# Designed miniproteins, single chains, continued (2), part 61

Each design is a single chain, and the fold is of that chain. pLDDT is the mean over its residues in the fold that is shown.

## One batch from the design tools (miniprotein)

Design m6224
Fold by ESMFold2-Fast:
Structure m6224 (fold): chain A 78 residues (1-78)
Amino acid sequence: DSEREAAYRMLKRVAERAKEEGLTPEEIADWLVARGLSPEEARLVAETIYELAVVKGLDPEEAARIATDKLFEYRRER
C-alpha cells in the first residue's frame, strides 16, 4: 500500500523532529496539515506522536507505526 507507506514515512519524519526539538501537538499538527493531512487527521496523529515520541520517549519508528495505524483506522470510520 503506497499510500500507507507514504504516510508512515511522513509521520516518522515528524516523530523524529518532535522528539529532537520537543515540538508541541499544535506544531506537529501544523506541519502535517502543510503536508496534506486534514486538520482532524493531523490533530489525531499529532497527539499520538506527541504522547509516544515526546512524552514517553519511544523510538520515532514505533511512534510513527502506531500513528499510521490510527490514521488509517480513522479513515476507515469516515
Scores: mean pLDDT 85

Design m6225
Fold by ESMFold2-Fast:
Structure m6225 (fold): chain A 73 residues (1-73)
Amino acid sequence: GEKEKLKEEILRKIGEILRLIGEIEDLERKLKEALEKGNEEEAKRIEEEIERKKKELERLLEELRKLEEELKK
């Protein structure tokens, strides 16, 4: 029952976190390329997207922490 559902939720959150980390790494690479090309508008857009994804990552990490604490009960 409940423990199995909680494990599934944890695995789903881990998957979301790993995907988001990969997306942030890709965007950081694209940011470096935009800066090297002198494309300030593109760089600003990418930087704003990175910041939004980092906030989402922090939220997912806190949600994962709460789920792990619940699993330990």
Scores: mean pLDDT 86

Design m6226
Fold by ESMFold2-Fast:
Structure m6226 (fold): chain A 55 residues (1-55)
Amino acid sequence: RRPITAQDVLDALALSRGSVRGAARLLGISEETVRRLKAEAERQGLRPTYPPSAL
């Protein structure tokens, strides 16, 4: 399977309403990896590409 990216983590967090645990379950990765990639996404200024979770 393909590597999980910071964008994938943001999309999973949007689906889970910001739940790190929910995002980890959706992506099949650890919560630690979700937190690390979330920080990376924030550093890059990335936004979720679907469901508008940020208004």
Scores: mean pLDDT 73

Design m6227
Fold by ESMFold2-Fast:
Structure m6227 (fold): chain A 73 residues (1-73)
Amino acid sequence: MKEEAKEIADKAGAEHLARAEQALGPTVAENLRNYLRIKAYKLLKAGVPKDEVEKQIAEEAARLTDRLIAEAQ
């Protein structure tokens, strides 16, 4: 489950994690990656289907990345 959550989060969040790293640096990007992995794990543990978890992680990654970039400026 934790390993599956990691794979889903890294895949679904990949585009936005790359944006976060470029704009905010590797430390912020790693913190966001860890947050997304924990969120994916919680959703999987709650019985949410994998496709829905991927969708929610992608949406959350986009939202948080955009917010963090805006707050850093």
Scores: mean pLDDT 84

Design m6228
Fold by ESMFold2-Fast:
Order: structure tokens, then C-alpha cells, then sequence
Structure m6228 (fold): chain A 86 residues (1-86)
């Protein structure tokens, strides 16, 4: 399912980039709650990311890039919400 693919993305990101993911989780927890519009945009962006040859690597690069770091942190926040909602 879509949810399983997104959960796998988060798990692989944590496995391949543990320090980066831990830092991103800490920062994501400090962000305000996502609006419904932000959640929908993030979902579409993550589904687009999954079409790339290395979605985990692309996500990691976004988390390192100051220009796109905030959208990437919001995506981490979204992924955490999917894991907690089971």
C-alpha cells in the first residue's frame, strides 16, 4: 500500500542515515502541526520522491540542503504521523 511504501522509506532513511534522521526527527517534533493542505502537498511530494532511482538518497540530500530543509523536515513529521497512527 501507499502507507507501507512511505513507512519503508522512513525505515530505510533511518537505517542508511541514522544521525541525519535522528536530528531531523528531533527538529520535526518542534514544528507546529501540519495543516490538511500541507499534509496533502507533502504526500504528493513523497509519492514523487518514490519514483526516483534512489528515493532515500534524494530525501537525505533534501535534509542537508538549507533551501529545501524545512519542507524535508515537514515530510519527516508527516512520515512519523503515519507510523504513530497504526
Amino acid sequence: SERERLAALAEELAARHPELFAKAVEEAKKLPELSEEERQRIREDLLGLLTLPDPVGAFAEALKSPKVRLPALKAVQYLLSLGAGQ
Scores: mean pLDDT 84

Design m6229
Fold by ESMFold2-Fast:
Structure m6229 (fold): chain A 67 residues (1-67)
Amino acid sequence: GYTKEDIEELIESAEETLKENAGKDPEVEKVEKIRILLLEKLLEKGIKPEDVTEEEIEEAKKKVEEE
């Protein structure tokens, strides 16, 4: 399973990809922003991937699309 350190490392990696693609690829920017939001939800829920619902995934997508 994931550890808190693993999730934090994945967030850092996604943030680096977002910075590298800032203003270059809006599709990559959206995907990485959604990924960061979902990883942050995993940290909040004590790193139980099963506790992240499809509804929370859709909320993360909507939040990124709405600014």
Scores: mean pLDDT 72

Design m6230
Fold by ESMFold2-Fast:
Structure m6230 (fold): chain A 59 residues (1-59)
Amino acid sequence: SADAEKDIAAAEKALAAGDYAGALTGFGHARRRAEQDGDEKSLERATELEREALAGLGL
């Protein structure tokens, strides 16, 4: 959904700025919204980005 994609974009921006907590919260919201909308592509994308964020930050 457009809302899930927007939440993903905002979370990616937070991650780039070093706002780890904001990024994880944003990806969580995007995942929830994608589930509610049946948007499997955004759900997969948010899940992959969360894993990449954790790996990139050494967590």
Scores: mean pLDDT 78

Design m6231
Fold by ESMFold2-Fast:
Structure m6231 (fold): chain A 118 residues (1-118)
Amino acid sequence: AREEALRAEAREMLAAVAEAEPFLERAEADGSLPPDVLAGLRAALLIAEAEARFLLGEATREEVAERVAEALRVWGASEVAEEARERVKAASDDPEAVRRAIQESVRRAAALLEERGR
């Protein structure tokens, strides 16, 4: 069923986050990557974890909205973080609607950072 497929995808996302976390923590500790690259990777992991937990029924849409806003602030796109939070909160509890709200929020953040030469 679709719900079973989404739960399988969510488990794969959490596994990928768990595998990436030690690498990112080490890179943050030793300064091996540029700060903007580290910020982008940390934001991506925060968003992936929030979406996966929502799909597994382990997080509410409101908790996802707060984590997406925090991820955008970490990424350096604070100006669009509150708009992103409200967009995710305004989405229905349909997983596809939440995913679209997250994708639109990331797209707007990326456009803002690109205009700043990132």
Scores: mean pLDDT 85

Design m6232
Fold by ESMFold2-Fast:
Structure m6232 (fold): chain A 94 residues (1-94)
Amino acid sequence: MAKELREKGKEYFEKGKLEEALKKYEEAKKIYEEEGDERGVAFELLNLGKVYFEQGKLEEAIKYYEEAKEIFKKLNDLGGVKLAEINIEKVKKA
């Protein structure tokens, strides 16, 4: 369920349908929250940050990436922390 919404969000994002991508990633995030899947929530926060970055909403993109980073830190997911940091650096260079 949540994975299918994430896949659909990715398809919309790749097609430049940014509003539809946001909606699908938000729907996936809500399902992960209801399931208590903190790692799933963190990945949807990264996806939301990427959409905001593509929209030129740099402050919002950083906010979502920082929220994802904090969850990955709590989970001791070093790969997730690094992924969030890489995305934050991309926004800072824009």
Scores: mean pLDDT 88

Design m6233
Fold by ESMFold2-Fast:
Structure m6233 (fold): chain A 89 residues (1-89)
Amino acid sequence: KIKELRKELLEAIGEVLRKIGEILDLEEEIRKLEEEKEKAIKEGNEEKAKELEEKIKEKKEEIKKLEEEIKKLLKKIDEISAELDKLKG
């Protein structure tokens, strides 16, 4: 039981770390898109600025989904940790 719970804990932690990595990649992509959007606005290219804003919005929505998934995984980690603590006697 303890060995299986430790494995589940490590797997959940691994999933959190992977999702954090995806968020960091998305934040970097958003930063680059915001720079391109600012340039498009300065150049008077409203169509390109609108396209870039839509891409930024999509990536921000992906981050929100990943944050909710991380929140669920953290709750699972807390539950497994509490169960492991009860088995430490």
Scores: mean pLDDT 86

Design m6234
Fold by ESMFold2-Fast:
Structure m6234 (fold): chain A 58 residues (1-58)
Amino acid sequence: MRKRLSELSEEEKEKLKKELEEEIERLKKELSTETDVTRQIGLELRIIGNELEIELLE
């Protein structure tokens, strides 16, 4: 419900971090079976984006 990361409570940050960690895990599994270079790049960028979001929450 918060639009800014700085407005999130400690519990909200923990929940969002868990959701991002789960998405990264799913994306890594998808990446491991992907053979198309363009799709691999797309998956890698999504993983990086989620990792950066987690860093902002810490």
Scores: mean pLDDT 77

Design m6236
Fold by ESMFold2-Fast:
Structure m6236 (fold): chain A 56 residues (1-56)
Amino acid sequence: VEEVKKKAEEIQKKTREGKISLDEAEEELAKLFEKIQEELEKKGSDAMKKFTDELS
């Protein structure tokens, strides 16, 4: 989560500084955001499942 958050922040920073186009930033952010969300949810679910299984 830390590294992907850093990546998203970098894209935002570059966009604000004008290093990349708004259109480019939008595409990269959308892709990263979706990937981050999916990974975060999957990671959370996996950890939760492991805990539940251990409890059982």
Scores: mean pLDDT 69

Design m6237
Fold by ESMFold2-Fast:
Order: C-alpha cells, then structure tokens, then sequence
Structure m6237 (fold): chain A 78 residues (1-78)
C-alpha cells in the first residue's frame, strides 16, 4: 500500500542519517537495502546490497546481502 511504502521510505531516511554519521556501519547499509526493497525501489536496494558485498565482506550481514542481491537480480531477469 502507499502507507507501507511511505513507512519504508521514512525508515530508509533514518538509516541514511546513521550512514551520514557512520559510513562504516555495514548493518545500516544492509537495512537501507531492505527498506528500499519494501518500498519497491529494487534498483536502489540492489545498489545498497552491492555496497555491503564489495566494501564490508567481513560484516555479519554480508551473507544476507549476497542472498538478497541475487534474489533481486533473479526478479529483474524474469
């Protein structure tokens, strides 16, 4: 719904503030990808998951970022 999309975008804005304060917070980058996935912005979501994969390979969220990026690529190919 539009309300769910608006809530997801508001959540994304809070993670963007966290990233502005600490750009090394891999969990915030990953959560930003999840928020944009819920908002239906798969291009932005994929870019944020890719950032976690390329810049934070030792992060606890790395595996989940890889899995979510692969799922979005599969959806784009279908």
Amino acid sequence: SAEERAAALAEAAEYEKQIAADPKNAEAWYNLGLAYTRAGDFAKAGAYFKKVITEFPDSPVWKEAVENAARLEALAAA
Scores: mean pLDDT 87

Design m6238
Fold by ESMFold2-Fast:
Structure m6238 (fold): chain A 76 residues (1-76)
Amino acid sequence: MKELQAKAEEARKAGDLRGAAEYLLQLGIEYSIQGKFDEALAYLEEARELAAKSDPKIAKQVDTAILTVKNRQKIL
């Protein structure tokens, strides 16, 4: 967790939009696995914005992750 947060921050500061999106996608997935859906969605939405500007393939992966998290949040 802390390592992924640090890597995402470094990538953002360096202007590496693709790298930042990849690390934020990983953070979102990890928080989702822990049941922290609000935190997961926050990271994934940031990843989506960065991925949309850099790499369409990563953007699709982020969109799928967001849909998965939202569906898990709806499960009773």
Scores: mean pLDDT 81

Design m6239
Fold by ESMFold2-Fast:
Structure m6239 (fold): chain A 84 residues (1-84)
Amino acid sequence: SQAEAIIARLEAELAAARAAGDKRAEALALLGLGMALYQQGRLEEALRLVEEALRLLEESLSGPEGERLIREVEEARRLVREAL
C-alpha cells in the first residue's frame, strides 16, 4: 500500500540520518513517520515520534531554521493530541 511504502521509505531515511549523525534529517524523518502513523490512526506511536523530533530539534538546531522546524513539530504534536 502507499502508506506502507511511505513508512518504509521514512524508516530507511531515519536509519540513514542516524548513521550519518545528521540531526536535522533525523528530526524530519521522525516528524514524517509520526505524521504517517497519525494518518493510520496509530496516535500513541505518532505522538512518541513527534515528541522525539521536538526534543532533538530543541537540543540540536538553533536560529531561524530551527525555530521554524520546532513550530512545525509543535503543530503536528497539537494535531495528534487533539485526535487522542
Scores: mean pLDDT 86

Design m6242
Fold by ESMFold2-Fast:
Structure m6242 (fold): chain A 65 residues (1-65)
Amino acid sequence: SLDEKFEKEAKELNEELLKKIKEVEEKAKSLSKEEQRKLVSKTVGEALRKIGDLIQKYLEEKRKL
Protein backbone atom coordinates (compact mmCIF):
# COMPACT_ATOMS: atom_id res chain seq x y z
CA SER A 1 0.00 0.00 0.00
CA LEU A 2 0.97 3.67 -0.30
CA ASP A 3 1.02 4.02 3.51
CA GLU A 4 3.34 0.98 3.91
CA LYS A 5 5.66 2.39 1.21
CA PHE A 6 5.70 5.77 3.00
CA GLU A 7 6.44 4.14 6.40
CA LYS A 8 9.36 2.23 4.85
CA GLU A 9 10.76 5.33 3.10
CA ALA A 10 10.34 7.40 6.30
CA LYS A 11 12.22 4.73 8.32
CA GLU A 12 15.01 4.59 5.71
CA LEU A 13 15.30 8.40 5.69
CA ASN A 14 15.42 8.47 9.51
CA GLU A 15 18.26 5.89 9.51
CA GLU A 16 20.09 7.81 6.72
CA LEU A 17 19.84 11.11 8.64
CA LEU A 18 21.05 9.54 11.92
CA LYS A 19 24.11 8.10 10.10
CA LYS A 20 24.73 11.50 8.47
CA ILE A 21 24.59 13.27 11.87
CA LYS A 22 27.26 10.87 13.20
CA GLU A 23 29.44 11.41 10.09
CA VAL A 24 29.13 15.20 10.45
CA GLU A 25 30.05 15.02 14.17
CA GLU A 26 33.16 12.94 13.35
CA LYS A 27 34.19 15.17 10.40
CA ALA A 28 33.64 18.35 12.45
CA LYS A 29 36.38 17.33 14.93
CA SER A 30 39.04 18.10 12.24
CA LEU A 31 37.43 21.36 11.00
CA SER A 32 37.70 25.03 12.00
CA LYS A 33 34.73 26.69 13.74
CA GLU A 34 33.77 28.48 10.49
CA GLU A 35 33.96 25.22 8.47
CA GLN A 36 31.89 23.45 11.18
CA ARG A 37 29.20 26.17 10.86
CA LYS A 38 29.09 25.76 7.05
CA LEU A 39 28.98 21.94 7.27
CA VAL A 40 26.15 22.00 9.85
CA SER A 41 24.15 24.59 7.86
CA LYS A 42 24.53 22.59 4.62
CA THR A 43 23.61 19.32 6.36
CA VAL A 44 20.48 20.83 7.99
CA GLY A 45 19.38 22.34 4.66
CA GLU A 46 19.83 19.04 2.79
CA ALA A 47 17.94 17.14 5.53
CA LEU A 48 15.00 19.59 5.46
CA ARG A 49 14.79 19.29 1.66
CA LYS A 50 14.66 15.46 1.84
CA ILE A 51 11.98 15.55 4.57
CA GLY A 52 9.92 18.07 2.57
CA ASP A 53 10.24 15.99 -0.63
CA LEU A 54 9.03 12.83 1.17
CA ILE A 55 6.02 14.65 2.70
CA GLN A 56 5.07 16.32 -0.62
CA LYS A 57 5.41 13.03 -2.55
CA TYR A 58 3.21 11.14 -0.06
CA LEU A 59 0.46 13.79 -0.03
CA GLU A 60 0.50 14.14 -3.84
CA GLU A 61 0.33 10.34 -4.43
CA LYS A 62 -2.45 9.97 -1.81
CA ARG A 63 -4.55 12.67 -3.56
CA LYS A 64 -4.37 10.63 -6.82
CA LEU A 65 -5.91 7.54 -5.18
Scores: mean pLDDT 86

Design m6243
Fold by ESMFold2-Fast:
Structure m6243 (fold): chain A 83 residues (1-83)
Amino acid sequence: SPLEEAILAGDVETAKALLAEWLPTLSAEERALLKEAARLALQRRYDAASEVIGRIRDPEARRLAIALVTSGNRELLEFVLSQ
């Protein structure tokens, strides 16, 4: 996925553009879970973030949530919450 590649490469500008296009395509439930995982990661509550990620049913959304949390990129995590 170009979005996963941008997140893992630390290409913040490309990742933000792709996130802005991709996040609205998610169900309300999946978007809420992704935002909650990002919020918990910003608080360094990684066990709680991992539990929330485990509730994401879509394999791509789950993989992208793992990439976001594992990257530790504060700017990307904050961007997800702003959407």
Scores: mean pLDDT 88

Design m6244
Fold by ESMFold2-Fast:
Structure m6244 (fold): chain A 65 residues (1-65)
Amino acid sequence: IDVSQAIEVALALEKDYGLDAAEVAQVIIEAAKKGLSLEEIAELLEKRYGIDKQYVVNLMKEALK
């Protein structure tokens, strides 16, 4: 996942959950740099922010299209 895709996902989460898009984008980018899969990044966001894991997976898959 690249920076623009991470920003797209983070903005969607800001709109739907009221999260800080800049913070969420940074978390996604750093996790991707560490080699985490989409599923692992979604699980990280679920644990950190209480977001539905499947919703995050679907957002990331759509951003990759």
Scores: mean pLDDT 80

Design m6245
Fold by ESMFold2-Fast:
Order: C-alpha cells, then sequence, then structure tokens
Structure m6245 (fold): chain A 87 residues (1-87)
C-alpha cells in the first residue's frame, strides 16, 4: 500500500544554476520513482564555499521508499535524500 511521507532532499548548486529548475528535476525524479505528489516547498541559503544550498520538502504517497531514495540521489546537485513517514 502507498504511505504518506515527507521527502527531504538536500541540494548544493553553483550560484549561476537555476534553483527552480533544480527543484523541478527533483520533483520529476520523485514522480518517475512512483511518488504521488501532494505538495512541494523549498528553502535556499548561502553556503560557506560560495555555493547555494537548498532543502526541498515534498509531501507524497510512496510505495517503494528505497527506489525513491535511489532515484533522488541520481539527480545532479542532490547531496542527501531522506523519507520521513508521517502515518
Amino acid sequence: AMKKVTIVVELELDPNQSVDEAVKRVVEAAKKAGAKIISTSYITFPLPNGKIGAIVFIEAYVKDEKKLIEELLKVPGVTNARVIEVK
């Protein structure tokens, strides 16, 4: 059965990269991994190395958490991906 989860994805981007495009790629990867998206939000912050950090929060229904994490980690700029089960 599908579970309701919060997906947390950490991104590290060069200052000349589009944050919106990077977030869209993360959401597309989640959809391709079988996630049914409920909502997407993100925050951005400067990193000490001059890059831009972002944390993407996706509420979704997922069936295969391991497959989801594997697909998210393949996205360029993704440094970490976690799934938090809500219920």
Scores: mean pLDDT 84

Design m6246
Fold by ESMFold2-Fast:
Structure m6246 (fold): chain A 66 residues (1-66)
Amino acid sequence: MTFRLTLSGTPEQQIALVLRLLGHDFATVSPVSETTYTVTLSGSGAEAAALVAELESEPYATVSEV
């Protein structure tokens, strides 16, 4: 599963979210721009869905299709 992640909010909030993503062995994060990342999930469908739902619940994060 691959999606585009766009971050808003403070630099501290953006760094904290990226570090949380990098903490997951099944997640690969690649920078596209200062506020935009490509995220690839190699975990189970349930793990991927749970992480996407968590990201979509963040007020300063937007998940979109690639």
Scores: mean pLDDT 78

Design m6247
Fold by ESMFold2-Fast:
Structure m6247 (fold): chain A 63 residues (1-63)
Amino acid sequence: MKEKLRKLGEALFERAKILIDDGNIEEAEKLIKESVELFRKAGDEDKAKEVEEEGKKLIEEAK
């Protein structure tokens, strides 16, 4: 597992949550997708799926 990619993925997902709270849904969706890609590049498919599902739920709740 590539630790640096995992940490970056976590940081982008946390930023996406802030953007959702601010009502910036389009930018939040972009950051969630980038976070998921980073976890997949790190070889962490389970974490990628977790972030994707949680991100989808947060976006749906914000609409």
Scores: mean pLDDT 81

Design m6248
Fold by ESMFold2-Fast:
Order: C-alpha cells, then structure tokens, then sequence
Structure m6248 (fold): chain A 86 residues (1-86)
C-alpha cells in the first residue's frame, strides 16, 4: 500500500520535525520520498503495512483534534492524508 502524507502551512520548525520523522522511517527500511515546496512537505511511503497505515490515519486524526484541518482520501491501494496546520 502507498501512503501520501501532505503537510501544509508549516512553520520552519514543524517542517524540520516532519523531515526528521520521514528520515527515521527511511532508516527503518521504508521506501520514503520527501518533497519540500515552500511551507509544504509531501512524504510518500511505498511499502507500508495495513497496521502502519492505520497508525498514520490515527496520527492524522490526533492532529485534527488539535485543531488542524485533515483530509483523508482512499483510492484503491493509495491513501492520501492532507494536513493543513493552523
């Protein structure tokens, strides 16, 4: 399963935290691509298990409860999670 995590309206500190998280996933053997576009970071993970994908969805729901805008889209084997920081 492929997971695309899109983070928007990031501070420089939030951007670095997301990059650091993506680098930790890469160190753990995940197929991770990171794209930085201004205040946006896109993290693509190509080899996620179902349990790990559920974990990322729960993380996104936690961010929504903290007041950030969250959108989750599932299309076949691809899940896209978009988080817009307040």
Amino acid sequence: MTLVLTYRNLSPEEKQEIIDYANRLREQGYDVKVEVKGDEVVVTIGNLTVAQQIGEILRAIGLELDGHEVKIEIEGDKTTITVTFK
Scores: mean pLDDT 81

Design m6249
Fold by ESMFold2-Fast:
Structure m6249 (fold): chain A 56 residues (1-56)
Amino acid sequence: EEEIRARIKALWDEYLKLRKEAKTAQANGDSDKAAELQKRIAEVEAEIDRLVRELA
């Protein structure tokens, strides 16, 4: 239970970092970096969803 919550928190922190980096990459016109970061964001979102379902 507590381990799952800690994992969700860590993933949420990573998600926020990736979103900020993706926004910066897009603003700078770095399409390759933005695409890579968006892929990682989707992966983190999927993992958060799985863990949240386990917690519910």
Scores: mean pLDDT 82

Design m6250
Fold by ESMFold2-Fast:
Structure m6250 (fold): chain A 67 residues (1-67)
Amino acid sequence: SLETLEEIKRAVEAGDFEKAQELLLTRMSPETQERLTALLMEKARENGAVLTRDDIIAVIDEVMAEG
């Protein structure tokens, strides 16, 4: 849900990647998990295989905008 994506974003912003991963795996559909993973892989490729916290937040914002 949008609310869960907002909670994941807040966890990432706080540097709590364990909480973000738990929410992703337990609260999100497999389809949403696959979409987030695909976008993160694309962003990593664009940035020479390095993902910043801001890159991860941008991916979450994109998925939230998709509904």
Scores: mean pLDDT 78

Design m6251
Fold by ESMFold2-Fast:
Structure m6251 (fold): chain A 66 residues (1-66)
Amino acid sequence: SAELDHNSDLSQAAVRAAQEAVRKYGLPKDVAAAIATKVTNESMEKGWSPEETYKKTLEAGKEAAK
């Protein structure tokens, strides 16, 4: 279904961005996973695209690494 496909795309975008934050910013994997889950939930509530979800997850990961 379109809803399941969309949610899958959002989740995958968040996971990819979280993995990038681990590699690029040295973010702990457990923190990165928590951020991916949080941003995926926010993206579903706010109607964000997968691209926006990726960007928001990466920004959150960068901030968490400070």
Scores: mean pLDDT 81

Design m6252
Fold by ESMFold2-Fast:
Structure m6252 (fold): chain A 100 residues (1-100)
Amino acid sequence: SLRRKFAVLYTAAGILYVAAEFELEKLGDVETAKESLRAAAELLKEALDYALEYNADDEELKRLKKLAERIKEGAEKLGDEETVEEAEEIIERIDEELEK
């Protein structure tokens, strides 16, 4: 099921985002936090592809966008320009779909 693939990937991206916050705030491990955010962005990008394929509603797309915005903010704080760009691309694709 495309919806199940979306749910698994979205949940995994969310867990990795929370892991990145813990890695930074509790462990002081900037490099591992960057790796977790990069993984979160990649999983979220794949989740978006499935969401678009099954015609996800605006509420689902807005939830995806919110997580992408959080990943972007985290990556900006860590100076990970590649992950910022990936998150921005996800946000732009979602905004284009919401304007339809």
Scores: mean pLDDT 88

Design m6253
Fold by ESMFold2-Fast:
Structure m6253 (fold): chain A 98 residues (1-98)
Amino acid sequence: SMSQQMQQGIRDINDIFNQYFPQMVQAIQNGDYQGFRDVFDRMMGDMRGLVDRYRRDYGDDIASRIRSLFRSRVRSFVDMYQVPQDVRDYIDSLVDRM
């Protein structure tokens, strides 16, 4: 069902995010915004792969919802860690291309 597919999608997003989260947090805390961008780019690669799989397996509606969930999680992260505006703009540009 769509509900079960969305629950799996949340778990898959969390798995990808948790893989990169410690490195992203460390980079921000150290003021290493280039290191942050490099880690974020790798995470975006994995997320594009996830969205593409969900689109193939479950269709565009589910893929769009998975993309929206990821966007919300990224927004929450950026707000929590007070990321600088130029880094926010970079994040937004990458997420919009997904």
Scores: mean pLDDT 85

Design m6254
Fold by ESMFold2-Fast:
Structure m6254 (fold): chain A 65 residues (1-65)
Amino acid sequence: AAGLRGAELHRRLMREEGLSPAEAAERTARELGVEPSEERREILREIAEKLREIGDEFQKELEEG
């Protein structure tokens, strides 16, 4: 599966269970049964990219609001 699926599940876990981004990332890895591998590295990279995008948007909103 593409790392995009990991990011989507991460977001879903935050919405459904109200987990923090870090907690959701841990749960995503557990749910997907990701072992320390190239697949895990790619999923973490995609998640990190999405988190950076979300974080940047939050910073922008904090500056505005």
Scores: mean pLDDT 66

Design m6255
Fold by ESMFold2-Fast:
Structure m6255 (fold): chain A 92 residues (1-92)
Amino acid sequence: MKYTEEQIEQALADLESGIDELENKVKEAEKRKPTPEEKIDIARLSVAVLLQAVALRWMVAENDVSPEIRARVDELYERALEVSKKADEVLK
């Protein structure tokens, strides 16, 4: 197999951490107008989170992973899409 379970678990942890960070930044931006620097950080993190989510989904598609891992990947993918949409709204 191209990827080990440890590599997949690390990718899941990295994606979840990125989503959590982006969700927190978006939540703060909803409370107050973000600075130009904060907008750049939100934009960069949003792109990184989406790329990580797509890469992880392809990684698990190439490997025979448990249904539990696949469900978790799908959950994080949906969260990545949702938080990215909210990031786009606060960047307007």
Scores: mean pLDDT 81

Design m6256
Fold by ESMFold2-Fast:
Structure m6256 (fold): chain A 73 residues (1-73)
Amino acid sequence: HMEEELERKKKELERKLTVHYIVLGILQAALDFYEMLKEKGINPEEAERNIAQTRRDIAYVESEIKKLEEELK
């Protein structure tokens, strides 16, 4: 009974980890996009704010991934 519940929780953690890696990929693509806008001089102040926010969001998602990976060890 308990072993089946632990395996279920492990699979749920693995699924959450997969979703967080997908989100991280999306945020990295967004960061590249805003960096490009800044380099080209397209709304550079707005791009700079979006870069700063995206970097904070990346750091948050990376910290959540680390927690999930530590739970899976």
Scores: mean pLDDT 87

Design m6257
Fold by ESMFold2-Fast:
Structure m6257 (fold): chain A 59 residues (1-59)
Amino acid sequence: SEELEEEVLEHARNRDFEKAGETASKLPGFGPEESERLIELLRELEKRGKLEETLKISE
């Protein structure tokens, strides 16, 4: 749902990557492995200074 997607983005914006992954696991077609991959991706984007531009595209 749009509400869950916005919650994922909000947690990611707050650098709460664990909660972003946990919330994303509630999305249709999104399982535990996808959740772990999302957490890893968000951490890597933050490390490379690309998190903000990526989240802006996703809004």
Scores: mean pLDDT 79

Design m6258
Fold by ESMFold2-Fast:
Structure m6258 (fold): chain A 92 residues (1-92)
Amino acid sequence: GNAEEGKKVFEEKKMGDAFGENGEGASGPNLLAERPNPGFTTQPIGATIKQFDDETKKLLAEWLKNGRGDFPALNLSDEEAYNLLAYIQTLK
């Protein structure tokens, strides 16, 4: 995926409203590696995202496209989902 194109998807889908501008969780799951989800879980989604293999990347891309648990359905193409995932991996 391409992190710059993923940032555009993040902004176009207004994910800052759900996940915070830095992916810190806001009203959705925490996308940062170092922080627990505020009010949801002690395990940060970002830690999982930063440590996953290619099979886990496929699953997370599907969750971003179609929604699953704490992930909303964003109606993304495969390319958009992988680009968004690459962007999320850059969040600290």
Scores: mean pLDDT 58

Design m6259
Fold by ESMFold2-Fast:
Structure m6259 (fold): chain A 68 residues (1-68)
Amino acid sequence: SSELHKELLRLIGEILRIIGEIEDLRRKLAKETDEEERKKLEEELKELEKKREELLKKMEELEKELEK
């Protein structure tokens, strides 16, 4: 059960890192006026948002295991 707790902390760390990257990209996108660069930033943002969702699902699964 301590192993599940360590795994949860690792996932939290990874999620926080991705949230930081998403926020950085959002700030860049807000300042960007070039259409091509905006499109690239939007594509990168979409990929990071998808990865964040995947990690959140893993976290929910671990929370359920901790309840057992």
Scores: mean pLDDT 84

Design m6260
Fold by ESMFold2-Fast:
Structure m6260 (fold): chain A 64 residues (1-64)
Amino acid sequence: MPLREQAEELIREAEKFEEKGDYEEAARKYSEAGVLYYQLGDTKTAMAYLEKARELRKKAEELK
């Protein structure tokens, strides 16, 4: 439960950064959440957030 709660907090923070256009910070938070979901055994959710982090990093690079 503690790991899942931490992952959910990271996703909430990532969504906030994404809404503000801080794609680099959002990607970092989604990556951290993905690692926690992997530790929880939720591999599908982990892969989804890690892929979202990759896309957001690409957008951050395109904007800079």
Scores: mean pLDDT 82

